# Ledger of designs, part 67: designed miniproteins, single chains, continued (5)

Each design is a single chain, and the fold is of that chain. pLDDT is the mean over its residues in the fold that is shown.

## One batch from the design tools (miniprotein)

Design m18318
Fold by ESMFold2-Fast:
Structure m18318 (fold): chain A 56 residues (1-56)
Amino acid sequence: GPLTKEQIEAVADALGATEEQKEKALSIENPTGRELAEVLGVSPETLAEVARKIAS
């Protein structure tokens, strides 16, 4: 399902994303997992694993 802005920030921090990547991710309205993975420079699989740990 869609991530909240708080979850997106936590995922970005967990992945060691830059401030610019984090700002881009948070600026996207209703971001898809694919868009978040692209912005954060990871595979969709990696994003899903990290997001699951944060959402759990």
Scores: mean pLDDT 79

Design m18319
Fold by ESMFold2-Fast:
Structure m18319 (fold): chain A 86 residues (1-86)
Amino acid sequence: MSADEQVAMLEGLVNREAEQLAKGLPKEAQEQIQKLAEKASKELAEAVRRYHAAKGDPEKQAEAEKELEEIAQKYLKEMEEIKAKA
């Protein structure tokens, strides 16, 4: 799979998750979750591209993989906190 294909797939997954979390929430909370989804998609895309650029360097690939996991966990937690407060 190419970097662009992985980015498109991740953007689709992030948008789907954000839509499900935002469903039935007040408009303000929906807008906050949508903004977090946009930030998450951008940061994940950058980390995917770093992972692909690091081919042949196991340390840099491991760093990029860890970064992908940390980004995903960070934004999911922030979206869930918005849902809990709404």
Scores: mean pLDDT 82

Design m18320
Fold by ESMFold2-Fast:
Structure m18320 (fold): chain A 91 residues (1-91)
Amino acid sequence: SMLEELVKELQLKYPDYSVGVTFLESIVTGDRKLARAMAAPLEPFREELIEIAEEAARLAEERGLPETAKKYREIAERLREGVPLEALVEL
């Protein structure tokens, strides 16, 4: 799928943050169980998650996935506003 290709490109671009890429994907795909399990350990990496979410939104627009791009932008905005990662799962 186009989303799978996007996620693979993100993993190649951010090889040291593969867990962060997977966390953001779990929110976008609605895998709430996986997202909840990953949230708390990733709180120290908020700045990196913002960067990854912004790049994911850009790649999603490029691939013709406007709803996916909107979700990644919304995640980045909430991260900038200081919303806890655990609360992103409920939104």
Scores: mean pLDDT 86

Design m18321
Fold by ESMFold2-Fast:
Parts: structure tokens; C-alpha cells; sequence
Structure m18321 (fold): chain A 55 residues (1-55)
């Protein structure tokens, strides 16, 4: 359905932008010098995810 295809594309565009932001955070975690710093960055990502889901 053409209308559905357009809606799906818009949703994918939005998901891609969100994914790019999340990738940046994951990259920060992967580049962390130790697990302590990585845990802090993971907590930040979890808070963002909860905020986005709950709004």
C-alpha cells in the first residue's frame, strides 16, 4: 500500500536518526578505558531510553 510505504519510510528515517545517536553512545562505551567508565555511560543510555519510552 503506497500510503503504508510512505509511513514506513518516515518511521525508518526517524529510527535511523535515533540509532545514530545510540551508536555514538555505544561507541563511547566501547572506547571507555575501563568497566567503571563504561558503566557510567551505559547508565546514561538507559536513562535516555527510559525517558524516550515513558516520555
Amino acid sequence: MPAVDAAVQRLFDRATRVTDDMRGMVDDVRNAPNDRVAAQKITSMELMFIGAEND
Scores: mean pLDDT 69

Design m18322
Fold by ESMFold2-Fast:
Structure m18322 (fold): chain A 70 residues (1-70)
Amino acid sequence: NLDQQEKLKSIITTYLEQNKPSNPLSKATIEAIVAEARSQGLNVTGEEVKKIYIDEEVEKGIEDIKEALR
């Protein structure tokens, strides 16, 4: 569900902004985000969290490349 993915993106962004981990893909960081998401009613896995994070970073990278090629 896209709505659940958007909520997960919000949780990931908020956690990273509040905690500023040196490695957002570390096991500890992913497990903490999974726990936060589950506390808010999302049944997610660490793999799903990693995928959403990577997809967001890739999307930002693509937009940055598009702007650089103007």
Scores: mean pLDDT 77

Design m18323
Fold by ESMFold2-Fast:
Structure m18323 (fold): chain A 74 residues (1-74)
Amino acid sequence: GEALAEKGLEAGQEGVKAAKEGDGKKALEGGKEAIRLGLEALPSNPTRGTAAALAGIGALTEAYLLGVVSLEEA
């Protein structure tokens, strides 16, 4: 579970970076992957799983607010 949460946090961080660089596709991929891995980690590591999921939500929100993705894509 911990390895999934760590991978999710990395994906979320890459998503935020991609959003700031204007790469909506990569921001969506990173954000969605972070949420998926965070949710998968929740049963075994709720603290880190939640952090990874929130990082993914943050990446998708940043991408939407920067106008690099639509609400439908997020």
Scores: mean pLDDT 78

Design m18324
Fold by ESMFold2-Fast:
Structure m18324 (fold): chain A 79 residues (1-79)
Amino acid sequence: SEENLKKALEYLDKAREAIAQGNADEAVSYAKQALEYAKKLPEEERNKVLVRVGQLMLDAEDAGLTDAAAAIRKAVESL
């Protein structure tokens, strides 16, 4: 699922950009899209995406986007 991995990473990059801009709703939307592609991946590739989502949650908290970080965490728990 090379295309699914590519899409997951592209949406995570967009989510990170949204966090840098302070766009909480956009960051959550892109992170959820990344996770939809991630759940189509084999476990090893999915885990690589989830490590990056963990970093994204820390970036969101550091940016003061605490509700966005919480929403992303809930989306991960739903995988």
Scores: mean pLDDT 88

Design m18325
Fold by ESMFold2-Fast:
Structure m18325 (fold): chain A 85 residues (1-85)
Amino acid sequence: MREELERRLVGVPQEMIEKARELAKEKRYDEAIKVLEEGLEYLRKLREELKRRRAWSPRAEETIEKYEKEFKELKKEVEEKKKKE
């Protein structure tokens, strides 16, 4: 169960960030933005699930907030690159 939670909190968001970065390198900006938006939705649903199941913790919330910030910052970067090209 700890390994599953680690995958959901860290593994999945990191895979999404890497996929979005690769799509942006290929100039597939719309697809990169879509992956980042899906990542933000994933984190929102994960937060709701953890609270509902009484598995929420301050440490889990800190991790979710960290990845929400990374997704938002990367989305802004990709949107700016799309505007310049």
Scores: mean pLDDT 82

Design m18326
Fold by ESMFold2-Fast:
Structure m18326 (fold): chain A 60 residues (1-60)
Amino acid sequence: VVPPEELGVLEYLSLHALTSKTNPLDGEPLPEDPSMIAFGPGVVVSWLDMLPYMDELFVP
């Protein structure tokens, strides 16, 4: 679950990932399964995992 205080940060990170197609934290290419990446709290990884789904929603 994403804390409300971090929601804006996660939206910003997601936008950057969509724009550059790279990990906004490390600059590496986004993997097909972001859950494979080890960052801090899993919430960041979970947000990246949602990006493919969110992208499809923008292009029905």
Scores: mean pLDDT 47

Design m18327
Fold by ESMFold2-Fast:
Order: sequence, then structure tokens, then C-alpha cells
Structure m18327 (fold): chain A 83 residues (1-83)
Amino acid sequence: SAAETRALVERALRELGDPNLTEEQRERTIALLEEHAAGNEEVIRRGLARLLELGTPAALAAVEEMLRSPNPVLRRAAEAARA
């Protein structure tokens, strides 16, 4: 369902802020966000804005990867989150 996909995306965005997240886990979480980005641009923007506010190295690295994503929805969400 759309609600279940939204909850999955929101959880993934929270996990990207975890300072104990491994690089492998980060890559898997970003791939999941790329798979489920369609229709969730605003949810992703809000989650990325929260990561920028958190400001940890892990959170900032995740936002930087989103800016370079091959998925245009993730790139737009990340650019909007920085504004």
C-alpha cells in the first residue's frame, strides 16, 4: 500500500542518520529509497531536511549521495532539502 511504502521510506531516512550505520547498510538503504522514490518526493525532501539539521557526518554523506543519485526524484528532493 502507499501508506506502507511511505512508512518504509520514512524509516529508511531515519536510519541514514544513525552514526553506527555501516557504508554497506547506507548503500542498501539508498538503493531502497531509489526503488521507492516515485510518488514520495515530498516525504524524502522532509527526511533529508531533517538529516541536514542533524548534521552528523553520516547524515551529510547520505544527502551528498542523494544529490549524485541516478534517480531524478532523489536529486530534486535533496536539492529542495538544502534550500
Scores: mean pLDDT 85

Design m18328
Fold by ESMFold2-Fast:
Structure m18328 (fold): chain A 88 residues (1-88)
Amino acid sequence: GVTLTQISEPQSVTVTATEDGDLTLTLELPGAKDGDLAEVKVTVKRGDEVRTYEFKQIVKDGKVTVTIPGVRKGDVVTITYTVYKVEI
């Protein structure tokens, strides 16, 4: 089986979108190794609307890249990520 061991406490960053369009974010993950798993939760708030996206990506070169579609200028984007060590 595969064992996942959490190697970081959940981290959060909040940004306000400055432009309309797809928002691409590259997250640098200190201490992560190639092959670790990053779980990324993104919450987009637009007035009274809240939309949540979840991504699971394998870490490469100490980072992961996520794209959030259809943001608008003024949207409040909160990104929370957790890194897991993957052992087989």
Scores: mean pLDDT 81

Design m18329
Fold by ESMFold2-Fast:
Structure m18329 (fold): chain A 101 residues (1-101)
Amino acid sequence: SIEEELERLVARADEIYKTLGDIWQSWLQALKNAKNMEEFLKVADRIVLAAYAIFESTGDLKMAKELLALMVHYAKEREDVLGPKAVEIATEMAVDFLRVY
């Protein structure tokens, strides 16, 4: 299922982080530094737009999916700070992309 694909990608978050290189470091750092749900979801919205742009311009579906998986990973890792609703919304954003592609 789409949900199972997302779970497998999130489980590989450490590996994916190492392969993205410097291009995405600022976005990933912004996810890690977001102080609350509002700040996190503003960064998440930009990452979702970037995932669509990557796919539309390059056809790199793997990179797009991996970026969204890292977004969900950081929402889950930081649930104690961000709250469970941030995890729910980030997961829905990623699942919506995966259902289309």
Scores: mean pLDDT 83

Design m18330
Fold by ESMFold2-Fast:
Structure m18330 (fold): chain A 95 residues (1-95)
Amino acid sequence: DKVEEAIRLAEEAIEIAKKGGDLEEADRLVREAARLLLEVAEGEDRLRIEIIEGIYLIGLGIAKLLNDEELYREAIIKAAEELVKLGKELLAKRG
């Protein structure tokens, strides 16, 4: 299930970021989670994922410009938490 896999990847990204691990790997996991959700989402849910990605890319760009690892970590966590929330909402709509 692409939605369940997306939730798993986003939760893994949160764990990596919170433990002070490899933020480049956490970024990769966030992008893959968003990609999987975009393959199954339609209409307003698809637009929500695109907005989450847009906000994430802006936050990531600012963090890299300022060389601020804490902002980078926070951008990953916020984006991943929103993707987990949306993924769980998509699973609930099937039941």
Scores: mean pLDDT 88

Design m18331
Fold by ESMFold2-Fast:
Structure m18331 (fold): chain A 64 residues (1-64)
Amino acid sequence: SEEERQRGLERARQIVDDILDRDLAEGRITPEEAEQRRAEAYRQIEYSARELDTLTPRNEPRPP
């Protein structure tokens, strides 16, 4: 589950990277703009991944 989470996160980041690198190569965005968008997208991906962590049935409330 942690490994799956990491793989999903890396894959999402690679997809973002690919899109932004392509836009950069086409001259649609500047290197600085690409870096900012990448950082922002990475932050959103990480935030979303934390929400998905709640869906994992590994968490059980420990009764006293």
Scores: mean pLDDT 73

Design m18332
Fold by ESMFold2-Fast:
Structure m18332 (fold): chain A 87 residues (1-87)
Amino acid sequence: MEAEIAREATTPEARERILRLARELARKLAEAAGAPELAPELERLLVEGARRVLEALAAGDYEAALAAEEETIAEARELVERALAAA
């Protein structure tokens, strides 16, 4: 049951949508921070984080999925805070 729910969430179509949203979020965060030069780094972090979450969900490893999400959010936050402090 749980594995079937995770697989439904990680269909190829859902994965493509999530990865596109990650790229859009990275761009919006860079714009909001007033640092468009951060967009490539934020995109790399958020897309890689999304891939790790999706891989963990596909494997049924919900703890790994949560850990990947938390790590990705922490890294993105640190990058944005550092840019804001430098401005």
Scores: mean pLDDT 77

Design m18333
Fold by ESMFold2-Fast:
Structure m18333 (fold): chain A 68 residues (1-68)
Amino acid sequence: DLQTALAHYDQGVAYAAQGRRDDAIAHFDQAIAILRQIIADDSRSHDQMMQAIGRMIRAIGERIQARM
């Protein structure tokens, strides 16, 4: 669910802060996969959710690149 995706995002941020890029990427990838599944399964409230998810995915990508 969304809470699980957010937990993976938070864990990825923690690993990125530690310089553990591969671990951070794995957690961000898992968060993205869960978010994609939520969007695919439930399009009812998706407009605002998709905007929030899109911003979060972009932030994740920028943070990973900043650490590289």
Scores: mean pLDDT 70

Design m18334
Fold by ESMFold2-Fast:
Structure m18334 (fold): chain A 86 residues (1-86)
Amino acid sequence: MYDELIKEAEELGKKLKLSDEAIQSVILFIKSVQALDEGNKAEAQALMEQSDALSAKAGAESPRAASLGTGYVLRYIGEQIDKELE
């Protein structure tokens, strides 16, 4: 369930000491995947663009921590989504 994935992403992001922008970029990415599953490609693209913008901002403020932490969270979430979607 996407709500649980969002909660886990927030908690994991806090444990990894990611910036608020990095955490929000991950949440928007999860929401974009949900929108794609629901067939709303336009909303998914808008959410992905917002995620990319926040991720870029987070990388500028804390490049290594944001890149490593966000990459780890995205990989973990991707694995969970793949499991949930078969």
Scores: mean pLDDT 68

Design m18335
Fold by ESMFold2-Fast:
Structure m18335 (fold): chain A 55 residues (1-55)
Amino acid sequence: LSPERRAQLRAEVDATIARLRAQGVPDSGLAAVRDTLLGLIDEGREDELRALVAA
């Protein structure tokens, strides 16, 4: 992934975490989700990341 694409995906992760927090997901759950999504970025698994963010 390009640096710009990684930055864009990280921003989408942050937006997803903010949305889940607003929906009442506890901080422990948010940390687990964030870790999983950031791992997908590091592995270049963009399609899986986008599917999870869209859900």
Scores: mean pLDDT 79

Design m18336
Fold by ESMFold2-Fast:
Structure m18336 (fold): chain A 96 residues (1-96)
Amino acid sequence: MVSFEGFGGGLVVTLDGSISEEQREEIMRRLREEAARIGAEILGEKVVNDNLNIAIGARTDQQLQEVIKAAQRLSKESGVEIKVSTLRRLPASIKP
């Protein structure tokens, strides 16, 4: 009997590099708070082509969907474009 690690997968949240540092910090703070509340985890952040990319891991598809909703809400509230890319495929039966 084996478990599914990475069940529900992860996502990458991308913030436009044209936003101010203050806006970026506020969005990052809110995103960390939402992820913690949902039970998801910030795995890392990298700047690529002036855009900030944030990797978030979730144990369940429900947690993944809640993080996506939080990112969309933050985008609307801040007026900043937040793009979300999800890892849709389960690592099913791989290193459980």
Scores: mean pLDDT 71

Design m18337
Fold by ESMFold2-Fast:
Structure m18337 (fold): chain A 57 residues (1-57)
Amino acid sequence: MAAQEEARRRAVAEAERNLALIEELARTYSPLPQSEIDAQLAARRAAIAAARAALAA
């Protein structure tokens, strides 16, 4: 149980790190419309928030 929970926490931390990198890259993108980038980031943030909620309770 504890090992799987630790793995889930690491997965959430990795996802948050990757999201930060994607946000940084999105700021420098010229070929993609900002609205499309924003939609992709919003979906990832929602998934991470749900994972955090599951870990908290």
Scores: mean pLDDT 72

Design m18338
Fold by ESMFold2-Fast:
Structure m18338 (fold): chain A 90 residues (1-90)
Amino acid sequence: SELEKIQKKLKEVQELVTEADELYLKGELEKALEKLEEAIKKAEDILKEIEKLVKENPDDEEALEMLNIVKLWLESLKRKLESVKKELEK
């Protein structure tokens, strides 16, 4: 199903965020930034796929819920990216 494919891609984004967090804890801030930027780009692409799915299946409540969750998560990831950027400026 399209939702299952999207869920798999979201898991890959979560893995990138986990790698970024581990790099941040090691003080490898530039590498953490690169992983977060990659995660954000993948999440933006996934968001477009979910938006398309919602347009094609407007009665799919699971797709609508996923759209809202991914939008909020993407905003959170962008805030995290700005925090890492500020640490690099020190």
Scores: mean pLDDT 86

Design m18339
Fold by ESMFold2-Fast:
Structure m18339 (fold): chain A 75 residues (1-75)
Amino acid sequence: EREAIEREARAELERLREEFKKNIDNIDKLHELMLEVARQLSRVEEALGPTHPVVAELREELIEIGLRYFKLVKE
């Protein structure tokens, strides 16, 4: 089960990365992606623990999307 959760989280992370690249200038989509990554991070961290590598990668992705979002809204 934990290995299945990790595989699903990895696949979801890759999808979210692709969506981020496609929507890098779309404020509404970036906001939606931030909420989606935050929900995935909560679920995966609860299942795998806060020190798991995939949890660290989800946090990194959330930070990247957030930085891009805030840069666009301040412009």
Scores: mean pLDDT 84

Design m18340
Fold by ESMFold2-Fast:
Structure m18340 (fold): chain A 78 residues (1-78)
Amino acid sequence: KAVELLLRAAELAREGRYEEAARLVNEAGRELGKEKGELEGGVLEGLGLIAIGVGKVTGDPEFAAEVLRKLAENAKKL
């Protein structure tokens, strides 16, 4: 569930739809928190939101998408 949300967030971020991507990152953090623990969910949410924010501020949506895809890969291993 969290992996699917992060991959969708990456697509939205690449399209410059940062607010929608952030909403899915929040949901992914909640889902991971239920499955693995509050700290794991919180770290994933924090890193994902930072990536989206950096992408928006720097005008680099591909950076945000790449980081979100890497977070999805890490979440899948848990």
Scores: mean pLDDT 82

Design m18341
Fold by ESMFold2-Fast:
Structure m18341 (fold): chain A 95 residues (1-95)
Amino acid sequence: MMSPSELAYQQAQQNVSNAQDLFQSDPYDQTSVNQSIQQLQGAVNLLTSLDPSDPKAQQIANDVISLLQTISNANPNYSSVTQQLINQVNDWLSS
């Protein structure tokens, strides 16, 4: 039986992978971008249930921030939403 933290790691990593695939399939399509951001929001919600001092959680957090920045750079209209998620991750990492 997986621990709650191990299950959260696997699901968060899957959400990041799904988000990356969705974004890369059409980086400028609003539907693909919205679905990618929704997957990353899911990953952020899972991350905030984890210990921010855990190196595995920190790695996933860095991957989430990196992809959110990439999405924002390609789609400036999404900068507000992506920045809110980046701030949520950074606040959690500082806790």
Scores: mean pLDDT 86

Design m18342
Fold by ESMFold2-Fast:
Structure m18342 (fold): chain A 89 residues (1-89)
Amino acid sequence: MKSKILELVGETLRLIGLLLDLEQQPSSALLREAFRVGKRVAELSVELGIPSLAIKLLEQLLAKAKQMGDEATVAELEKLIAELRKIEN
């Protein structure tokens, strides 16, 4: 069986790398990839009982989406972060 913990570690490191790349060269393709990875990190973090990890990373991605003017990605990230915050409290 695939370890969800190992998958969360791998996806989290990938998301951090994508966030660093977005700081240097913002692109819509890279933002879309970061959002896909961020959704997977959120899913795994909820399943493993640590949604706070995903919230912090997704808030950083949200700041980038706002800076890039991607209103659709901003709306989806705000919704996802709100859902995660409800689970934590």
Scores: mean pLDDT 84

Design m18343
Fold by ESMFold2-Fast:
Structure m18343 (fold): chain A 90 residues (1-90)
Amino acid sequence: SLEEQKEKARKYIFEGGLAAQNGDVEKAVEYYRKAIEAAEDVPEAYLQATLVGVDSLRKAGKTDEAQKLLDETRERLRDDPEAVALLDRE
C-alpha cells in the first residue's frame, strides 16, 4: 500500500540521518536510496526522501554523492515535468 511505502521510506530516512551524523556516508547513501525505492509509487514521499538525503550529504561535505542522488531522482521523474520542477525549485 502507499501508506506502507511512506512508513518504510520514513524509517530509511531516519536510519540514513543517523549514519550521516556518525560520518558513515556510504551507509547514509544506501539508506536514502532505499527510502526513495520504498516510496516509488509516491512521488511526494521519494521527493522528500531525496531532498532530505541531498541536504544531509551536502552538510557532510559529500557534494558529489548529493548531486548523484539528485540526478537519479530527476531521471526517475523525466516523464513528470511538474514533479521535476518541484525538485529543481529546492
Scores: mean pLDDT 78

Design m18344
Fold by ESMFold2-Fast:
Structure m18344 (fold): chain A 96 residues (1-96)
Amino acid sequence: DRARELLQKAGDLADKARELLRQGAVSDDSERLTEEGVRLLEKAAELAKKSPHPRAKTVAELLEDAAEAARSGDIDTALALAGAALLQVDRLLQEL
């Protein structure tokens, strides 16, 4: 199931990105961890775009917005948007 596989991979990367962004907020290695988190959010968005599920585009847009927020230093917004994307992934996976 290509749709399920791509969405699961996108969700896994988004969850890892959220962990890195949270760690970056309290670490002297903040810049590196934030940059890695942004990279994972962008990779997750690309995987969601490749999913044949018609609502995967919404997941991709949330992840792209999360990456932009993180890049601008708005970590709270980035975490909220990535969390919303994960909730959408979970919902879509239950439909597959």
Scores: mean pLDDT 84

Design m18345
Fold by ESMFold2-Fast:
Structure m18345 (fold): chain A 80 residues (1-80)
Amino acid sequence: SPVVVNLTVTTEPGKVSEVKQQIEKLLKEDPGVIDFLIHQSGPTTLSVQVRAESEQAAQELAKQIGELPGVTKVDLEPSL
């Protein structure tokens, strides 16, 4: 069943714009992503809201984001 999750992505200093572009690319290319919103929430933080086709798709996406160069942390919170 489709789920909505909130991701807080922490980046290395100076890499937030580069990481945002890479996340947008991943989200656009992932068939498990229905829609998304992304914005910079701090000097090294991005807020990402994703509607994924399943909880598994959301977890796999969070893992892929965590593996991007310049990402130091990903916190995944379900929107219920």
Scores: mean pLDDT 85

Design m18346
Fold by ESMFold2-Fast:
Parts: sequence; C-alpha cells; structure tokens
Structure m18346 (fold): chain A 91 residues (1-91)
Amino acid sequence: MSYSKEEKVAFAEKTLPAVVEEDLAALDPATAALDAEVIRLTAEVQLEVLRKGLDPKRAYELLERLAEALRAGDEAEVARVREEIERLLAE
C-alpha cells in the first residue's frame, strides 16, 4: 500500500514543476531572487534523492542548514550548503 520508489519518482516528476511554480509565485518580490533559487534547488534535491536512491537524511540535513542560513542572512553558509547539495547530487 505504500508507494514504490518508481511510483514516487513518477509522481514527483509529474507534480514537482507545478509545486515549484506555486512556491515561486508566493514569494515576496523584495526577497524573490534568493528565495526562488532555494525553492528550485530544494525541489531538484528531493527529486534526485528519489531517482538516485541517495540517503534522504543527508539531503534533508543540508536543506535544513540552507533554510537556517537564509533566515540568518548568512550568504557564505548558503553558498557552502548549496555546493554540498550539488556534490551530493553529482554522479
């Protein structure tokens, strides 16, 4: 009764673009550029974690660090976490 990995990937690939567009449309124009990049990256990380069978806990830890760095205005930490996410997704 739980979704298989293949079913979860198919569902995510079908729904993810619409979810990203909704989230982007909800952004405050004053902060939109950085927030939009984070929303897109978060969606891509979730999809690739499902597709590649990566450790979801590691991905979620990086996404939490990213959110905290954004709230703190720590652009250097945002850049570091983003690079770590890109390396996690690189094959």
Scores: mean pLDDT 69

Design m18347
Fold by ESMFold2-Fast:
Structure m18347 (fold): chain A 73 residues (1-73)
Amino acid sequence: TGYAHGYAGGKAGALGGGDAAGSYSGGMVNRWEAKKVGGTPEEAAEGAYEGAKDGGSPEGARDAQRGAKHGAL
């Protein structure tokens, strides 16, 4: 789902010390995969936000959300 791809990207970014590039990469993969399964940019952004928080970077959550949302466009 779009959420799962966003979550993975956001969590990876948080674990890398707030690496925005990882979050954007996760978002781009989500855009491509979501087209196959009907996922939305909103699901990817929501997943990325929660993934970053769970990965230990609540302060980076918005950057992860932006990366996933931009990649899903």
Scores: mean pLDDT 58

Design m18348
Fold by ESMFold2-Fast:
Structure m18348 (fold): chain A 58 residues (1-58)
Amino acid sequence: GAYGQQLVDYMEEYGKTTLYIPMGPYYGYQAKKVLEERGYKAELEVNGSSTIVTYEKL
């Protein structure tokens, strides 16, 4: 969705391989999907109402 694309665009623009998202897991899952669709390996850590999304350049 649009939110996942915006989060990933932010990560790529600022060279952030890890992003803390202080919102429900939905936003982290959307970012992970966009990262994987762009050919990255992505990991998601869920901690209550927040997520951490990390990606690796292949």
Scores: mean pLDDT 79

Design m18349
Fold by ESMFold2-Fast:
Structure m18349 (fold): chain A 64 residues (1-64)
Amino acid sequence: ERNLMLGGGARGSGLGAGASDEMVRKAYDAGLSGDPVLSSRAAREAMLDGGDPELAERAERGAA
Protein backbone atom coordinates (compact mmCIF):
# COMPACT_ATOMS: atom_id res chain seq x y z
CA GLU A 1 0.00 0.00 0.00
CA ARG A 2 2.32 2.69 -1.24
CA ASN A 3 1.32 5.81 -3.12
CA LEU A 4 4.08 8.04 -4.39
CA MET A 5 2.11 9.79 -7.09
CA LEU A 6 -1.10 10.78 -5.35
CA GLY A 7 0.10 12.34 -2.13
CA GLY A 8 3.23 12.37 -0.07
CA GLY A 9 3.50 8.95 1.47
CA ALA A 10 6.98 7.86 0.56
CA ARG A 11 7.81 11.30 -0.79
CA GLY A 12 7.13 13.08 2.47
CA SER A 13 8.38 10.21 4.57
CA GLY A 14 11.28 8.75 2.59
CA LEU A 15 12.46 11.85 0.79
CA GLY A 16 14.64 14.52 2.35
CA ALA A 17 15.03 16.89 -0.55
CA GLY A 18 11.36 17.65 -0.96
CA ALA A 19 9.03 20.27 0.41
CA SER A 20 8.38 19.62 4.08
CA ASP A 21 7.21 22.99 5.37
CA GLU A 22 3.60 22.09 4.67
CA MET A 23 4.04 18.66 6.22
CA VAL A 24 5.38 20.22 9.41
CA ARG A 25 2.43 22.59 9.52
CA LYS A 26 0.03 19.69 9.17
CA ALA A 27 1.76 17.83 11.96
CA TYR A 28 1.54 20.88 14.21
CA ASP A 29 -2.12 21.39 13.39
CA ALA A 30 -2.84 17.73 14.10
CA GLY A 31 -1.18 18.05 17.49
CA LEU A 32 -3.34 21.02 18.36
CA SER A 33 -6.38 18.93 17.44
CA GLY A 34 -5.49 16.62 20.30
CA ASP A 35 -5.01 13.55 18.16
CA PRO A 36 -2.01 11.68 19.64
CA VAL A 37 -1.81 9.21 16.75
CA LEU A 38 -1.84 11.91 14.09
CA SER A 39 0.46 14.20 16.02
CA SER A 40 3.04 11.53 16.81
CA ARG A 41 3.04 10.07 13.31
CA ALA A 42 2.96 13.38 11.46
CA ALA A 43 5.71 14.83 13.63
CA ARG A 44 8.02 11.92 12.88
CA GLU A 45 7.28 12.05 9.18
CA ALA A 46 7.93 15.78 9.11
CA MET A 47 11.28 15.30 10.79
CA LEU A 48 12.26 12.47 8.47
CA ASP A 49 11.36 14.63 5.50
CA GLY A 50 13.80 17.23 6.77
CA GLY A 51 11.26 19.74 7.94
CA ASP A 52 11.36 21.84 11.06
CA PRO A 53 12.05 19.60 14.07
CA GLU A 54 10.95 22.37 16.41
CA LEU A 55 7.50 22.45 14.84
CA ALA A 56 7.35 18.67 14.93
CA GLU A 57 8.14 18.68 18.64
CA ARG A 58 5.42 21.24 19.26
CA ALA A 59 2.93 19.03 17.45
CA GLU A 60 3.79 16.15 19.75
CA ARG A 61 3.56 18.32 22.86
CA GLY A 62 0.24 19.73 21.69
CA ALA A 63 -1.20 16.23 21.58
CA ALA A 64 0.25 15.35 24.97
Scores: mean pLDDT 52

Design m18350
Fold by ESMFold2-Fast:
Structure m18350 (fold): chain A 58 residues (1-58)
Amino acid sequence: MKAKIVVKDAENAVLTLENGEVKEITLEELRKMVESGEIKILSAEIKDGQIILDVELL
């Protein structure tokens, strides 16, 4: 499943699913999900001072 993550501050990010569902997650949770293979990072960009990640949920 495709999703987008926007890093909001030093501790928090917003995960938006392709169905329009929005979840607030911590950067620690994001790190654990990447390390477990639950999330695959497809691309990373900086736009208007924010880090934006395009990801795939496995």
Scores: mean pLDDT 81

Design m18351
Fold by ESMFold2-Fast:
Structure m18351 (fold): chain A 100 residues (1-100)
Amino acid sequence: SLLESLSPEERAAVLYTAGNLLVAAGDIDGAIEFAEEMLNDPDPEVRLAGVKVLERAGKAATDPEQLERIKEILTRAAQDPDPEVREYAKKALEELEKRM
C-alpha cells in the first residue's frame, strides 16, 4: 500500500494525524479501533503514535465502555517489546486511571 512505502516516521506522522482527527470529530470508537490497528504495526514509532492517539481518546471519552476499552489496550501496550512504547503506555494508563 502507499503507507507501506513510507518510512516508519512518515507512517507514524500520517496515522497519528488521522487518529487525532477522529478524536477531534468525536468519533472516539473509530479512534480506539484505528489506534489498536497501529499497535499491530512492526515499527515501534507507529505503535508509539497509536499509544498517543489512545491517550487523546481517553481524555475525550466520557463513556465507561470506551474508557475500559482504552484501559485494556494501553495495558497490552505497557507490555510492548519496545521500551519507549512501554514507558509511554504506562504513563498514559496512569493518567487515564486518575480520570476514571
Scores: mean pLDDT 87

Design m18352
Fold by ESMFold2-Fast:
Structure m18352 (fold): chain A 92 residues (1-92)
Amino acid sequence: SSEIRLSEEEREALKEAVRELTAEVAATKDPATLSALGVLLALAVNAGDREVLRAAAEAAIAAGDRETLRLVLTAARAMGDEELAARAEAAL
């Protein structure tokens, strides 16, 4: 499905990073932080890593931030995760 494969350590680091960046975007509305989150979500999509994407989705839903929810929705659709896409869209 993808040329990129994440190690368990890389996956856990990415899960932590997407949670932290999502919370920071919700608090600051900083466009640079939103762009960084977008890059990490694109990496997760390319790796086919549903755990990283799920962590980002749960953080975005908990934060209730529209911009992070839109990024997660886009990533979920790109990965073909229709359940996660529906959850993100319902939270918008």
Scores: mean pLDDT 82

Design m18353
Fold by ESMFold2-Fast:
Structure m18353 (fold): chain A 92 residues (1-92)
Amino acid sequence: SKRATMEAIYSAGAVATLKNPESRERLKKEGYSDEEIEKALKEAEERLKEALEAIKDDPEALKKVEEAIKKLEGASTEEAEKLVGEVAKELA
């Protein structure tokens, strides 16, 4: 499903952002607590798991998600957000 593929990519980007120490520090400066950030991370990880399960029988969708995750590895928060946006636009 195109929607499930998009959800997987979006959730992967959210996980990458919320795990990033610099992103977490910016969120704290914006008034978010460590508890709120951790809760959001757990929710994003669960959504990613469910989206990956939904596309498990679609090799092309899995390949697109894997390629997006690889591009997110080592990326800054701004780069991760941009990559998620670019992949979302390409799948639209």
Scores: mean pLDDT 75

